# Designs tried in a protein design run: designed miniproteins, single chains. Part 78

Each design is a single chain, and the fold is of that chain. pLDDT is the mean over its residues in the fold that is shown.

## One batch from the design tools (miniprotein)

Design m2704
Fold by ESMFold2-Fast:
Structure m2704 (fold): chain A 97 residues (1-97)
Amino acid sequence: GEGEEIKKKIEELLEEAERAIEEGDVEGALRHLEEALDLLEKGIKAGKLSKEQAKKLLERIIELSLRLMEVAGDDLEAILRAIGLALRAIGLLFELE
């Protein structure tokens, strides 16, 4: 169904983000993480994802955002954007019960 398609697209975006982090493509990683989080939030609000699925994907976004901060080095804008993504994902985790 629609939930499976959304989950698959989020997982693909997270794989692209992880690859970008490994390659040092900070801007690419940020774009993929932002798109994944936006799609995940929409999926949660639409009731298309289970709480368990949403939690696992949010935890992955947090993990990758923290790794991106390490790779960003002296790029303060990228570090702040990565912090913002992690905080937004943490906020969504707290809304899930």
Scores: mean pLDDT 88

Design m2705
Fold by ESMFold2-Fast:
Structure m2705 (fold): chain A 94 residues (1-94)
Amino acid sequence: TEAVKYAEKFKETEDVDEAQKAVALAIEEILNQEGVMDEKELEEYLKRMKEIDPSAAEVLEEQLKRAGLKLSKSAAETFIILLEYQKEREEKFS
């Protein structure tokens, strides 16, 4: 998807504009309920996010619950790519 493509480009270029584009597209997918995952897939992706950044994963899960929205597979992949990149950078500079 376009969101995942922009997240992958961000990893290569480190251009913040590409990361912002990826997030915007992922949010649009969630708001439009495009490509919604089944419950089992959602649980697996949330587990992966919690292993990378438990605070960010908890905030996302809480916001989705409050809005009555379900995460798309594409949005989940996009967030995982961005969270993994951020974690790698924090480990280098901490």
Scores: mean pLDDT 79

Design m2706
Fold by ESMFold2-Fast:
Structure m2706 (fold): chain A 103 residues (1-103)
Amino acid sequence: SGIDALIDTLVEMRNLLAEGKSIDEAVEAGKARIDANPELSPEAKALFKEMLDLLKSAKLTREQAAYVLGAAIRALHEAKQQGLSTDEAARRALEAVKKAIEA
C-alpha cells in the first residue's frame, strides 16, 4: 500500500543513519525511493518531500534525525490503523516531524 511504501522509506532512512550515513544522504535516498514508486500520488510525494526537506533544513544531529523519523513512522502506523488515505497519512507524518523538531 502507499502508506506501507512511506513507512518502508522512513525505516530505510533511519537504517542509513544508524550505519553512519549523513542526513543529506538519507534524505536523497528517501526522495529517490518515493519518486520511483508509481503507486504514490503527486500529493503524497509532495508532502513527503516537504517533510524530508524540513528534516534536512533543521540542522539536527543524526541521533535527533533518527528520533524525528521515529515520530513520522509512528504517525504513519497510526494513520494506517485509522484507515486514512496515503495523502492524509503523509500530511500527518509532516505534522509529526514539525512537532518533533520543536522537542
Scores: mean pLDDT 88

Design m2707
Fold by ESMFold2-Fast:
Structure m2707 (fold): chain A 76 residues (1-76)
Amino acid sequence: MKEKIAEELRKLAEEFEKKGNTYLADVLRRVAERIEKEEDPETIAQILRSVAEFYRQLGLEDIAERLEKLAEEAKK
C-alpha cells in the first residue's frame, strides 16, 4: 500500500508543478520519498496527517482531504 500512496503523492506533485507551484510539488515529492523508506503504517499515517494539516493551513482543503484519506488507507 505504501507504493500506491507514494504514487498518488507524485501525481499530486505533478498537478502543482503544472500550475507553476514548484514549492508545493517539491513538498509532496519529499513526502513520497519519506513514505517509501518508512515501514511502520502508523508512522506513514502520521506523516500524511501532518502534511494534510500543512495544506489545510494554506487554504487547500481539497488537497488536505485527499491526504487524510490516504492516511486512512495506510492504516489498513
Scores: mean pLDDT 81

Design m2708
Fold by ESMFold2-Fast:
Structure m2708 (fold): chain A 80 residues (1-80)
Amino acid sequence: SMEELRREVETRLETMRLALKSVNEDPSVPEEKKKELEELYREMERVAEESFRRGASPEEVLRRLDEISRKIIDVLTEIE
């Protein structure tokens, strides 16, 4: 159902937000990387909202969120 998909998406967004909170609180992480991660997270939020507004399939929504999550992981790998 759309409600189940929305809950799944909200859980994924919240999990990512909490993961990035620790990075944002770390003074050793460059500010440019923190900004890049914030922009990617906001893109993740925009993609979710746009997909729900136009009635995208669960498969499409989750695929697009996974693509952005991979980009976030790539940036996090560069920080370590």
Scores: mean pLDDT 83

Design m2709
Fold by ESMFold2-Fast:
Structure m2709 (fold): chain A 120 residues (1-120)
Amino acid sequence: SLLELLEEAKELVEEAIKLVKDYLKKNPNADEKIKEKLETILDILETALEELKKLIENLKAGRVSKEEARKRLESIRTLLESALEQAKDLYKETGDETLKKIAEILEKAIEIVDKAIELV
């Protein structure tokens, strides 16, 4: 169902956020520019998570049309694509396997969001 896909996408975004936060905690002496880029990724992902949570709540309450749901999903997809691109760039710069894992989780989240868009 649409709700099951959105819950799965939410869990994947939450996992990506946890990995970014854990990376920052484990690497307090990382280059300041790398930390700034990670904080930017974190901000984008937390925004996407907030929008996913709102969409799930509104769908459960019957407060969103199919057209509005599609528009919100396309917005969420754009946020996730931005975070993915930045995570891939950081992986190329650092070679850190945690950043590769974050990118792989975000690719899966985008795939699930794309499936959700097809249902609305």
Scores: mean pLDDT 91

Design m2710
Fold by ESMFold2-Fast:
Structure m2710 (fold): chain A 63 residues (1-63)
Amino acid sequence: SAEMEKARRMAESILRAIRERNEVALDWAMKDLGMSREELEEVARLVEEGRYDEAAEMILSHL
């Protein structure tokens, strides 16, 4: 679905922000998604493991 595609792209962006230590992007993601830093790190870990749908579902549960 379009929502799943968007969430997957957001999950990949979160992984990128964590890898680049982009604190500004992470702060905005926390605010916009209502997620903690630990939850964003879990999303990034799921993406690294190839578990894109689970990462997307985690994001969607906060929207």
Scores: mean pLDDT 86

Design m2711
Fold by ESMFold2-Fast:
Structure m2711 (fold): chain A 71 residues (1-71)
Amino acid sequence: SMSSDLMNALLEAIAAQQADEVERLVGELPAQNRKEAASFVKFAIEEVSKLAEPNEAFIKKLKKIVEELNA
């Protein structure tokens, strides 16, 4: 499973809507953690899409990150 430090960093990057930071954090993961990271980012997409003013550009970038993790 992903470390608590990585999970916290991902949560902070998502809350700050910093797609480049999300990509950096997941890009360095070993192959065995990519599926877990993809599931986490996919869940985050669902949550940020429920915000009153969803950031569509950020959501689009997160979707691309999920596609890259599932490649």
Scores: mean pLDDT 81

Design m2712
Fold by ESMFold2-Fast:
Formats: structure tokens, C-alpha cells, sequence
Structure m2712 (fold): chain A 73 residues (1-73)
């Protein structure tokens, strides 16, 4: 997924690395492009947790940065 993300290389683009659901709780691990230069791409690995109610409304949203990775060309 990192190579795919580097090829697209836009700031703010995200790729889902893994996802899981437990009832109304959705958890995803996402790689987000924070910066792209001619020589490197900076990725931020984030954990996103979303809780949805019975009507499909988001009742809780948590975003946590776990790690920053730099891909050099």
C-alpha cells in the first residue's frame, strides 16, 4: 500500500491499511500523505475509531497518530 500511496503522492490522501468492526464501532488503520517532495514522501500512520448509532449518525470520532514514516526515492 505504501508504494501505491507514494505513486498518488497527494497531501491529505489516505490509504486504509487495516480495518475492523465490532458492532457499531469501526476501527481503521490509515496511512495519510502529509508531505510529498521530489525526493521523499512523508506518511502519517493514524488509528481512526468511529462509533455510529442506530440511525447511522457518528456519535464518536477518535483520530490518533501512531507513527510517521518517510519514503525516500
Amino acid sequence: MIEFLAENGEVGEGVVLSQSQDGNTYTALVAVVKEKTETETVLEIQRITVVVDENGNITDLKVETLETRTIKK
Scores: mean pLDDT 69

Design m2713
Fold by ESMFold2-Fast:
Structure m2713 (fold): chain A 87 residues (1-87)
Amino acid sequence: PEAKIAIDGNTVLVVAETDDPEKTAELIKEAVEAVGGTAEVKIEGNTVLAKATTDDPLTAEILIEFAIKSLGGEVKRVPFEELKKKF
């Protein structure tokens, strides 16, 4: 998957383009829940859109990046404004 991640305060936004959206969505949600966060995940075709709320956004970012890389993907950090428009 090719993923972009952005953080503002306690909010983490992820947009991932993937050939396995269900598995990608599952792993992102698990990563957020592992740090006590809550994730809202939507699948639109091959695009996964995740909005997470957590008091530990940096650890959530690390776990999400690990999850995406485990699927053979890459993650890029981008400005929050770039991803906010997609939600």
Scores: mean pLDDT 81

Design m2714
Fold by ESMFold2-Fast:
Structure m2714 (fold): chain A 55 residues (1-55)
Amino acid sequence: GPLSEAELRALAAELLAAARAGDDRRGVQLYLHLSEHAPQEFVDAVAAEVSAAAR
């Protein structure tokens, strides 16, 4: 089912944490879940932050 704004923000926070930790497998899994439930502009914004956060 559709995720709430709070759930989408929580998922984005987990994705950013996975990116900072270098957990590529979890990062891909979380990105796919976000892509299924969020509008594309939200996904693109999170992807930009992930790219900036990656070491």
Scores: mean pLDDT 78

Design m2715
Fold by ESMFold2-Fast:
Structure m2715 (fold): chain A 86 residues (1-86)
Amino acid sequence: SHMEKEKEEELAELVKEQIKRIIEASKKGEEETFKQIKESTEEIIKKLKELGYDQSEIDEIKKMEQYAFENPERLKEWLKLFEKEL
């Protein structure tokens, strides 16, 4: 639906902005990267709630955050790939 497409576009825009912030933080070191991931996760969860997404989507974002903290080397690989595409 039109409303679903608008929600997806708003969420995609925010996610791209947050990924860019995480990439910039990653240039300053691991501590700054993890701090930014936490802040970015909170902003994404806030937007999910505002757009009316359910708890399962919120839980998935929290799992992604936890995975990043537990797998910092893989996170670095993903951020390099994202920087190339952005």
Scores: mean pLDDT 83

Design m2716
Fold by ESMFold2-Fast:
Structure m2716 (fold): chain A 87 residues (1-87)
Amino acid sequence: SMQEEAEKRTEEIIELLKEDPEKGTEALIEEIRRLTAEGRLSLALEVLDKFGEFARENLSPEEVEKIKERVNPVSLEAVEEHRKRLA
């Protein structure tokens, strides 16, 4: 299914972040952009949440902020608005 493919892709991105932070960051940014462009906001939110879990254990707050700054702000705003609607 598309959800299973997205979950698999998210795991690949997290593993890539461990092995090659720059390539992993580029893959993360592109996946969030792609999913939001396709209107798959719940999947984009899952990607951000799994990244957040990884980041809490592995990254400083400054590193997290730098990565977030590289995400398209329209995509990031769309995902955060979706999160608010689910709350």
Scores: mean pLDDT 81

Design m2717
Fold by ESMFold2-Fast:
Structure m2717 (fold): chain A 79 residues (1-79)
Amino acid sequence: SPLEAEARQLLAQLEARIAHLETTTLSPAEFAALAQEMTALFVQLNRLVQQLGNPALQQEFFALLGRAQEVLGRKYASL
């Protein structure tokens, strides 16, 4: 479905941002900007996941959210 395609695209965009966080040294301002952008993408993805009602996609969403929170917390501690 178009909504599932959009959700998959948002998942890919978040994966890319997590990879960028893991591989790049960011200033506090750059980190704050990226964290805000990722938060907005997660809000959009959550809405699509709720609309789709797909348990597998919901599981992928929560797994990605947990990984993002771990990476953000670790990188924040190193600022």
Scores: mean pLDDT 89

Design m2718
Fold by ESMFold2-Fast:
Structure m2718 (fold): chain A 84 residues (1-84)
Amino acid sequence: SVVELFVEAVELELEKSYNTYYPKLSPEEQKKMEEVLERLRKELERFKEWVRTADPSDPELQAILEELERNREKLEEVIEEYKK
């Protein structure tokens, strides 16, 4: 589904950010980055749960799904960039 594609793209971007920046940071900055990434992962899990439990006819859900579907090719390109 386009939601699964979006989640995968976000998870890969978070992993790339961690791998790129984390080794260059001080221990204090590393701790702050870990806190930010943990919050973002929790928000992503809440989004997944909301999509799973929401009414399929919810206008907000439908608008989000339509926007994600419109951007499907871009999401696939992001995933392919990380999985080379």
Scores: mean pLDDT 81

Design m2719
Fold by ESMFold2-Fast:
Structure m2719 (fold): chain A 95 residues (1-95)
Amino acid sequence: SSNLQLIGQVKDMKSMLTYMINTDSLSDEERREGLRTLARMYDVIERSLTIPEARKLARENRDLLRQSLSSSPEEQRRILQEVVENNDKIISLIS
């Protein structure tokens, strides 16, 4: 179903985000490009979400990821943790 595909996409985004947070092998530019890609993915997925609360969390994650690109390392870490928490809430809402 389209809903199962959407759940799979959100879970894939969490895996990508978690890998980027936990790996030391990415250059700063590779990390930034990955975060830009994730922000675009949340922007796209918002259009497929029908639950208002899930749509709001997708928009928030897009904006948080965009903000993270110009944030200090400490702020980026906090932001990325919030993005993961919001992603888990999206999965819960659409499951």
Scores: mean pLDDT 86

Design m2720
Fold by ESMFold2-Fast:
Structure m2720 (fold): chain A 62 residues (1-62)
Amino acid sequence: KKEILEGARKAIENDDASTLTAYALIAVAEGDKETVDVINEAIRLYEAGKKDEAIELLKKAA
């Protein structure tokens, strides 16, 4: 759980969309709805150009 959120955060910090997508898929595969919802909101913020807000959300959730 924390490892997935931390991995997603580092992917956003590095602008690594492939790694970010991989962590989102891992969260879905694990069936952790709370982690999926947090990652999806972070992706939405990142795509809207709110990179710092996306990173802070993932840090706070981990």
Scores: mean pLDDT 81

Design m2721
Fold by ESMFold2-Fast:
Structure m2721 (fold): chain A 105 residues (1-105)
Amino acid sequence: MEEIRELVEQTSQLSQQGIALLDDPSQAAQARQLFGEAIRLGEEALSLAGKNAELPEALEAVRQLRQSLAQLTAALARHSDLAPGELRRASLLRASADVLAQMME
């Protein structure tokens, strides 16, 4: 599904933009906003993938989402004092994506 792919691509892009801003403490609020939006789009992508688990494109999208979330959670863990709420949400989303990917094989 093109929609799932677009959501995963947006999640990755926003995550990378937020991570880049973590090097500047003055951009902390902007980084948190980008992470929040990335997580929201990732949650939508995972929900749609779960509803369309029979499609091979859904499994590939979930695998790409898992990779993006792994990078995001690693970056947020290094800055856990900056965005503890976003780290928790991203970690839970990553765990859900891991389970869904295993169920879809």
Scores: mean pLDDT 83

Design m2722
Fold by ESMFold2-Fast:
Structure m2722 (fold): chain A 117 residues (1-117)
Amino acid sequence: MSKVDVMIERFRELRERARAQGRKPLEDVYDLAIRVLEAIKNDKPFDEVLAELERLVETLRKHGFPDDVIEAAERGLARVRELVAQGKPKEEVKDETIFLVARVIAELERYATEQDA
Protein backbone atom coordinates (compact mmCIF):
# COMPACT_ATOMS: atom_id res chain seq x y z
CA MET A 1 0.00 0.00 0.00
CA SER A 2 1.38 3.45 -0.94
CA LYS A 3 1.66 6.33 1.57
CA VAL A 4 -1.24 7.98 -0.32
CA ASP A 5 -3.44 4.87 0.12
CA VAL A 6 -2.70 4.79 3.89
CA MET A 7 -3.52 8.52 4.15
CA ILE A 8 -6.81 8.15 2.21
CA GLU A 9 -7.93 5.30 4.53
CA ARG A 10 -7.00 7.37 7.63
CA PHE A 11 -8.95 10.40 6.31
CA ARG A 12 -11.97 8.18 5.54
CA GLU A 13 -11.95 7.05 9.20
CA LEU A 14 -11.72 10.69 10.36
CA ARG A 15 -14.54 11.71 7.97
CA GLU A 16 -16.83 8.91 9.28
CA ARG A 17 -16.08 9.92 12.90
CA ALA A 18 -16.85 13.59 12.12
CA ARG A 19 -20.11 12.55 10.38
CA ALA A 20 -21.15 10.35 13.34
CA GLN A 21 -20.53 13.31 15.71
CA GLY A 22 -22.53 15.74 13.50
CA ARG A 23 -19.40 17.84 12.86
CA LYS A 24 -20.31 18.92 9.31
CA PRO A 25 -17.46 21.49 8.82
CA LEU A 26 -14.85 18.88 9.80
CA GLU A 27 -16.55 16.21 7.61
CA ASP A 28 -16.45 18.61 4.61
CA VAL A 29 -12.71 19.31 5.09
CA TYR A 30 -11.83 15.58 5.34
CA ASP A 31 -13.97 14.87 2.24
CA LEU A 32 -12.03 17.51 0.23
CA ALA A 33 -8.67 16.19 1.54
CA ILE A 34 -9.66 12.71 0.28
CA ARG A 35 -10.64 14.20 -3.12
CA VAL A 36 -7.22 15.92 -3.47
CA LEU A 37 -5.37 12.67 -2.63
CA GLU A 38 -7.58 10.63 -5.02
CA ALA A 39 -6.84 13.16 -7.81
CA ILE A 40 -3.09 12.65 -7.15
CA LYS A 41 -3.48 8.84 -6.99
CA ASN A 42 -5.48 8.77 -10.27
CA ASP A 43 -2.87 10.95 -12.03
CA LYS A 44 -5.34 13.77 -12.76
CA PRO A 45 -4.10 16.97 -14.49
CA PHE A 46 -2.56 19.48 -12.06
CA ASP A 47 -5.31 22.02 -12.91
CA GLU A 48 -7.84 19.59 -11.39
CA VAL A 49 -5.61 18.99 -8.32
CA LEU A 50 -5.21 22.77 -7.83
CA ALA A 51 -8.99 23.25 -8.15
CA GLU A 52 -9.59 20.67 -5.35
CA LEU A 53 -6.89 22.35 -3.18
CA GLU A 54 -8.57 25.75 -3.75
CA ARG A 55 -11.90 24.22 -2.62
CA LEU A 56 -10.16 22.88 0.50
CA VAL A 57 -8.79 26.35 1.43
CA GLU A 58 -12.19 28.02 0.74
CA THR A 59 -13.98 25.38 2.87
CA LEU A 60 -11.57 26.08 5.78
CA ARG A 61 -12.31 29.84 5.45
CA LYS A 62 -16.10 29.32 5.04
CA HIS A 63 -16.33 27.26 8.26
CA GLY A 64 -14.12 29.70 10.23
CA PHE A 65 -11.28 27.33 11.13
CA PRO A 66 -8.31 28.86 13.05
CA ASP A 67 -6.02 31.30 11.19
CA ASP A 68 -2.99 28.98 11.66
CA VAL A 69 -4.81 26.12 9.85
CA ILE A 70 -5.93 28.47 7.04
CA GLU A 71 -2.41 30.00 6.72
CA ALA A 72 -0.84 26.51 6.52
CA ALA A 73 -3.28 25.61 3.71
CA GLU A 74 -2.73 28.93 1.84
CA ARG A 75 1.09 28.69 2.09
CA GLY A 76 1.01 25.09 0.85
CA LEU A 77 -1.34 25.97 -2.04
CA ALA A 78 0.95 28.86 -3.05
CA ARG A 79 3.94 26.46 -3.00
CA VAL A 80 2.13 23.85 -5.16
CA ARG A 81 1.05 26.59 -7.62
CA GLU A 82 4.67 27.83 -7.83
CA LEU A 83 6.01 24.32 -8.57
CA VAL A 84 3.38 23.80 -11.32
CA ALA A 85 4.11 27.26 -12.84
CA GLN A 86 7.88 26.50 -12.85
CA GLY A 87 7.29 23.17 -14.66
CA LYS A 88 8.78 21.12 -11.82
CA PRO A 89 8.75 17.29 -12.13
CA LYS A 90 5.36 15.64 -11.57
CA GLU A 91 6.68 13.63 -8.59
CA GLU A 92 7.89 16.81 -6.81
CA VAL A 93 4.46 18.47 -7.28
CA LYS A 94 2.69 15.31 -6.02
CA ASP A 95 4.97 15.05 -2.95
CA GLU A 96 4.41 18.73 -2.05
CA THR A 97 0.61 18.29 -2.44
CA ILE A 98 0.64 15.19 -0.19
CA PHE A 99 2.73 17.05 2.46
CA LEU A 100 0.34 20.05 2.31
CA VAL A 101 -2.77 17.86 2.85
CA ALA A 102 -1.05 15.86 5.64
CA ARG A 103 0.01 19.08 7.42
CA VAL A 104 -3.45 20.70 7.20
CA ILE A 105 -5.20 17.57 8.54
CA ALA A 106 -2.62 17.17 11.36
CA GLU A 107 -3.26 20.79 12.49
CA LEU A 108 -7.02 20.22 12.14
CA GLU A 109 -6.84 17.03 14.29
CA ARG A 110 -5.09 19.02 17.06
CA TYR A 111 -7.83 21.67 16.91
CA ALA A 112 -10.62 19.03 16.85
CA THR A 113 -9.09 17.16 19.85
CA GLU A 114 -8.88 20.40 21.89
CA GLN A 115 -12.57 21.17 21.09
CA ASP A 116 -13.60 17.65 22.29
CA ALA A 117 -11.65 18.05 25.58
Scores: mean pLDDT 82

Design m2723
Fold by ESMFold2-Fast:
Structure m2723 (fold): chain A 60 residues (1-60)
Amino acid sequence: SMVAEELREYFDKQVAIYAASLPDSAKAQEHTDVSRQLFERRIARMTEEELKELLEKLKG
């Protein structure tokens, strides 16, 4: 789904900003991996319509 890919892109951008804010790269990576797993599980349970609504709300 293109919408799911756009959501992943948005997530990756936010994660990169977060990781850059932390002095400990190892801690940043661990937190990033857990957050990515939770995000993937969440979007996997959504319908295409729910994904579109979420993307629109996040992008404004």
Scores: mean pLDDT 74

Design m2724
Fold by ESMFold2-Fast:
Order: sequence, then structure tokens, then C-alpha cells
Structure m2724 (fold): chain A 80 residues (1-80)
Amino acid sequence: SESEVEKARKKLESLKDKIEKEVYDKLNELLDTLEKTGYIPDSLLEKLEQLLLNSDMSDELKKEVTGIVQTLAQVSLKNQ
């Protein structure tokens, strides 16, 4: 729902200075896509997974980002 998207957006903004720009930009792309279409393409999730695997971010930051992605993926699945 839009409420979950808005919560995720606020959480992402709180992480802006802590996470890599490419990861931040891709998460905003996920949020925008979900908000506009109600769905997240698997290709976009796969690209974010690749960015996280190759990222030098701490395990704690990767877990925070993964939590956001999982929440958004569940919203997408419920809309199908």
C-alpha cells in the first residue's frame, strides 16, 4: 500500500548518507515503480541484489536495505 511505500521512503531517506549512492538510487527506483504501477519487476529486484552482493557496505546496512526490499516485494506480491 501507499502507507508502506511512504514508510519505506522515510526509512531510505534516513539511510541516504550511510549507504552507497547506486543502492540509494535503485531503492528509490523500486519505490517509484511500486507507487506508479503497484508492482516491482523481478529484473529490478535482481539488479538490486547484484548491487548489494558487490557492495562494500557493512552487513548491518545490507540487512537494513534487505529489510526495506523484502517489505516492498511483499506489497508487490499482495497487489498481484
Scores: mean pLDDT 82

Design m2725
Fold by ESMFold2-Fast:
Structure m2725 (fold): chain A 96 residues (1-96)
Amino acid sequence: SQKLEEERRRLEEQLREAGIEASVGVTKKAAEQFPEFKPLYDEAKKAAEAYKKGNTEESYETLKKLGKEAIDKLVGESVEELHRAVEETVERLLSR
């Protein structure tokens, strides 16, 4: 879907432009929607702390990777929610 590709681009642009804060933010958003992503959010917070303590290069690459994983999950689940809504609509129409 063009809309999902556009949303993915916007989230990736936010990650690039806003840097560390955006990376932590998208992992937090994923963890709020998907409990299994709480460890990812905890790892992102630890990497952000390491960045502030001077471990800049490794921490930035870690945060970039974690942010991308969170974006991939958020976009993927949006597709699943759309498919579910379509299936429910079809079932209602067939029940009439």
Scores: mean pLDDT 72

Design m2726
Fold by ESMFold2-Fast:
Structure m2726 (fold): chain A 76 residues (1-76)
Amino acid sequence: ELSEASKEYAKLVEEFVKKLEKEGKKIEDLSEEELEELDLKIVEEVLGVEKEKLREYIRNKDSEGGMKLLEEALKK
């Protein structure tokens, strides 16, 4: 069920890492905020979920609401 999404996520992470390397940055040099932005962009591209909605759930520590949003996206 999640295996195809996980593979696509891994490919997008690899592409973003390559882009960072071209800019002279390492993933380890990213701030916590930049890593969160990267994760949100990948989820938006893979699942078609609005990153701003996910960010609101993360900021409010509403893990249940965030998980429900992701589950609904996976069912579509």
Scores: mean pLDDT 67

Design m2727
Fold by ESMFold2-Fast:
Structure m2727 (fold): chain A 90 residues (1-90)
Amino acid sequence: MEEEKIKEKVEELEQTLRDLVRGAASNPLPPGDIVLEEGVFPEYGLKVSGTVRVELLPDGTRRATGKFTVKSLKNGKTYEFEFEAEAAVP
């Protein structure tokens, strides 16, 4: 069923976005905001937008917070995701 396949692809994309946020926390890049412009994944019929905020906490922990909106172009449904990842900075 098309709706089940859309959910499957949304879950795959959710995992990809979660890995992106985790990578941002672990990457030695300076703290700041990374804006994911509105992109279309034509193979999935999904439109994605969001931001990842990276901050350095007082205890030396890096925290990355991602907030994303995924819209299915096939059925018009919208999914919102928030992810948080932390990595200790030695």
Scores: mean pLDDT 71

Design m2728
Fold by ESMFold2-Fast:
Structure m2728 (fold): chain A 92 residues (1-92)
Amino acid sequence: NAAADLAAAQAEADRFIKSMKNTAEKVKEHPLGEEFKKKMDELIAQVRATLDAQAPLGSAAAEAVRQKIDEAGKEGRETGGKVRKDYLRALA
């Protein structure tokens, strides 16, 4: 079901972004924490824009959203890793 697939894809994006937000909160006092939060918001906006653009296309929309979630997930993981690494270096 295309609607259920889209809802599942959006829920996956929300769960991943919440995880990345929790990481940013742990480094909120570090300057890079603000950069990470901005990147998170940007990635969320991209996923939502994809949903809006593709929603009329049913199953094709679900696939496009999942692709965007995968891209956003990779960018989020890379950014989060850098923030954690730089934060630990600042503490040392």
Scores: mean pLDDT 64

Design m2729
Fold by ESMFold2-Fast:
Structure m2729 (fold): chain A 73 residues (1-73)
Amino acid sequence: PVFSPEEQAAIDKVGELIARLAAEAEERIAAAGTEDEALLEELEREFLARVEEVRANSEPVLKKLLDELLTPP
């Protein structure tokens, strides 16, 4: 499918936000180390909550794309 310029810009913006959230989570995990399982679970929960916030605030078409991306195979 071909996206409109506006749709493509919105998709790119959401992709950037998800990438930033992923990079932030990786940095926090690296800083915390792998020794504290409870802290790693908390960081994962925070990351998932922020991803869900981005999903909830997206346009309907972006919500569908994010839902497909976050749905396990």
Scores: mean pLDDT 68

Design m2730
Fold by ESMFold2-Fast:
Structure m2730 (fold): chain A 77 residues (1-77)
Amino acid sequence: ELSEEEERLLDQWFAALDKDGDGTITKEELREWLEKLGAVTDEQVDRVLAYYDLDGDGTITREELRARFKAEREKLK
């Protein structure tokens, strides 16, 4: 499980991308955030979305993001 500090960081990151406050990160919200880091294509956005979208529902939920962060951490242990 993620620590309280990691959960808080995840919340802050999620809130930064979830501009509509609907509790999910859509492809459009992800695209807008990535465009601030540099020019991106829809294909690049789709690759990032697929990386975090573990259930294939087309959005990134807090649970999916948490699961991905946890999975990456566990691989390092």
Scores: mean pLDDT 70

Design m2731
Fold by ESMFold2-Fast:
Structure m2731 (fold): chain A 85 residues (1-85)
Amino acid sequence: SNEPSPEQKKFIAAAEKTKLELAPNSVESPLLETLVFKDPTTGKTIVVLKDLEKNKIVGVYNADSGELFMTEELEELLAKDAALS
């Protein structure tokens, strides 16, 4: 019962594709962590890519469309939400 749903599989595929796009000419994929959030404003599933070595958010995008959100505004919103949670 720990099997991902079709929606989760789609998001995982999008996240891995984004990691490859961030390192298209790299021999090895960068060390990134994928975090999943549901945007309360738009209702869209947001994927946050975090560099674990630098402890820094490097990208935020919609899992379905690949649309990149404004990282500076969303970093503040995500940091605020984490502090409240």
Scores: mean pLDDT 54

Design m2732
Fold by ESMFold2-Fast:
Structure m2732 (fold): chain A 100 residues (1-100)
Amino acid sequence: DVEAEVAQLTAESLPQVLARLEEVAFLARRLGREDLAEEAERIKATLEAHPDDLAVQLEALKRGEEIARELAKAIDEEASEAEREEMRKELQARYEELKA
């Protein structure tokens, strides 16, 4: 059923979603968008605090998408090519550290 499918999808993707929220917070701080970083951290905390509350998780995931979209717009409008390249390198380094 739809509820079971959503629960399975959330369980399978939760570690990736949490990693993306950490990435969003990191990149937001690099651009001086502390508001977006704080919101991403709140969403992450909500997901971690309510692993069995599907309604809370779906709402938090929707908010996470909105914040990621706002960050993408800020990167496009505010970041120089050099800043985007530097952010890309730092993100790659973080992924390497996570895999070590």
Scores: mean pLDDT 71

Design m2733
Fold by ESMFold2-Fast:
Structure m2733 (fold): chain A 93 residues (1-93)
Amino acid sequence: MSKETLEAEAEGALLIMQASVYLLIAKKAAEKGNVEEAEKAVKEIEEVLERMKKKLEEARKKGNEEAVKVLEEAKKAIEEILEEAKKLVEEAK
């Protein structure tokens, strides 16, 4: 496996972990009725997703198909985390 593919896996995993931490913050804030903090956590997940999109675009420009596939799977995971966080905020309103 190439160094670039391993770096893509590590970067993707880090961004998924960051999004997951903010999802946990959103969930706990929503459970306490703190909608403002839950919405702030959603915004942080949106920023993680934007960082993910930039990394994916860079990988596409470099033409590393395996790294692109890894980062596309990570992007999908972050999008699912964002959807869950947004649903938690709407249910808390």
Scores: mean pLDDT 86

Design m2734
Fold by ESMFold2-Fast:
Structure m2734 (fold): chain A 91 residues (1-91)
Amino acid sequence: SDIEAAVRGMNAATGSPEEVLAALRDADPTVRQMTLLFARLIGRPEHLPALEEALDDPDPWTREGAAQAGIEVARYHGDEELAKRFEERLA
C-alpha cells in the first residue's frame, strides 16, 4: 500500500546510508519514490553518496528524483559544486 511504502521510505531516510541505498534499489517504485522524497525533506548529507548511485538507476523517474534530492541536500549543506553535478544529470 502507499502508506506502507511511505513508512518504509521514511524509515530508510532516517536510517543508515546502506538502508537508503537498499530502499532506492527496492523492486517497488513507490518505495523508491517515497525514499527519495524523505531523503530530500530530511536532508542528511551522509545520504548523498546513495543519491549519487541512484543517478545511474535504470528507472528515469528514480534518476530524476535522485538528482532533485541531491541538489537540495547538497545546497542545504553549502556544497554548491556537488549540487551542480546533480543538476547536470537532470538535463
Scores: mean pLDDT 83

Design m2735
Fold by ESMFold2-Fast:
Structure m2735 (fold): chain A 75 residues (1-75)
Amino acid sequence: SAALQALAEEVLAAAKKFIETYKKANEEQQKLMAEVFRRAYFDTLSPEEQAAVRAYLRQHLSPEDLAILTEHVGL
């Protein structure tokens, strides 16, 4: 749907900014940033919205950047 696409595009834009800052952060900062990002952009979404966001991120992020979100943020 148009609403799911707009949501996924918003989360992708936020994720790109997050990843850029995350790569420059120390381990303590990375842990706090990951928790804040997950709660703000993912935990409030329905399972269907979460699946749509995950699919969109997979299509538009490098494997390295996607791994930060899936392995370290928990998306």
Scores: mean pLDDT 89

Design m2736
Fold by ESMFold2-Fast:
Structure m2736 (fold): chain A 85 residues (1-85)
Amino acid sequence: MVPQITTITIEIKGKDSNGNEVTYIIEVTLTRQPDGNWEIDVKVYKVNSDGTKTLVLDEQYQTSEKDLDKTVEQIINEYKKIIEK
C-alpha cells in the first residue's frame, strides 16, 4: 500500500515572559504506516519579529486508524492550552 500523508497547520497566539503576544504555528503531519497505524509528527514554531520561524518543539506519536481523529484533536487541544497559558 502507498503511504498516505496529511499535514494540518494551526496558528495560535501565546504570551512571552513580559505578557506580549507571540505567534506560534503548530504543524501536525500524519503518516499512515504499512501496519495500518498512523505516525503523528507535531512541530511547533515560534514566529520571529522578522517573519522567520524557529522550531521550538518536535514530538512524535503513534495511534491506530480508528483513534486517529480523536488523538489528533487531543494533541492539538493540549498544545493550544500550553501555548495560550
Scores: mean pLDDT 77

Design m2737
Fold by ESMFold2-Fast:
Structure m2737 (fold): chain A 84 residues (1-84)
Amino acid sequence: SRNVAVITGSGERQLEEAEEAIRAGVTLIGVVDRDPERAERTAEEIQRIARELGANPVVVPIVADAQDPESLAAALARLKELAA
């Protein structure tokens, strides 16, 4: 089974959270943003950070509204399936 982290949104804070998760040994990272381009760019930046750290997590952009509890719950359920 994979250890999972969820990063919501984009920016320096989110990249720091992702780096901490990678260093902790997380193997699957979901990047949740309502904007598909921001989700993809943030996932690419996280992949770059992981590569610099010598880690190889699976990084998945997920288009969802983190402010909508139902949307976020569905995104988390999808990530848990990928972690199994």
Scores: mean pLDDT 82

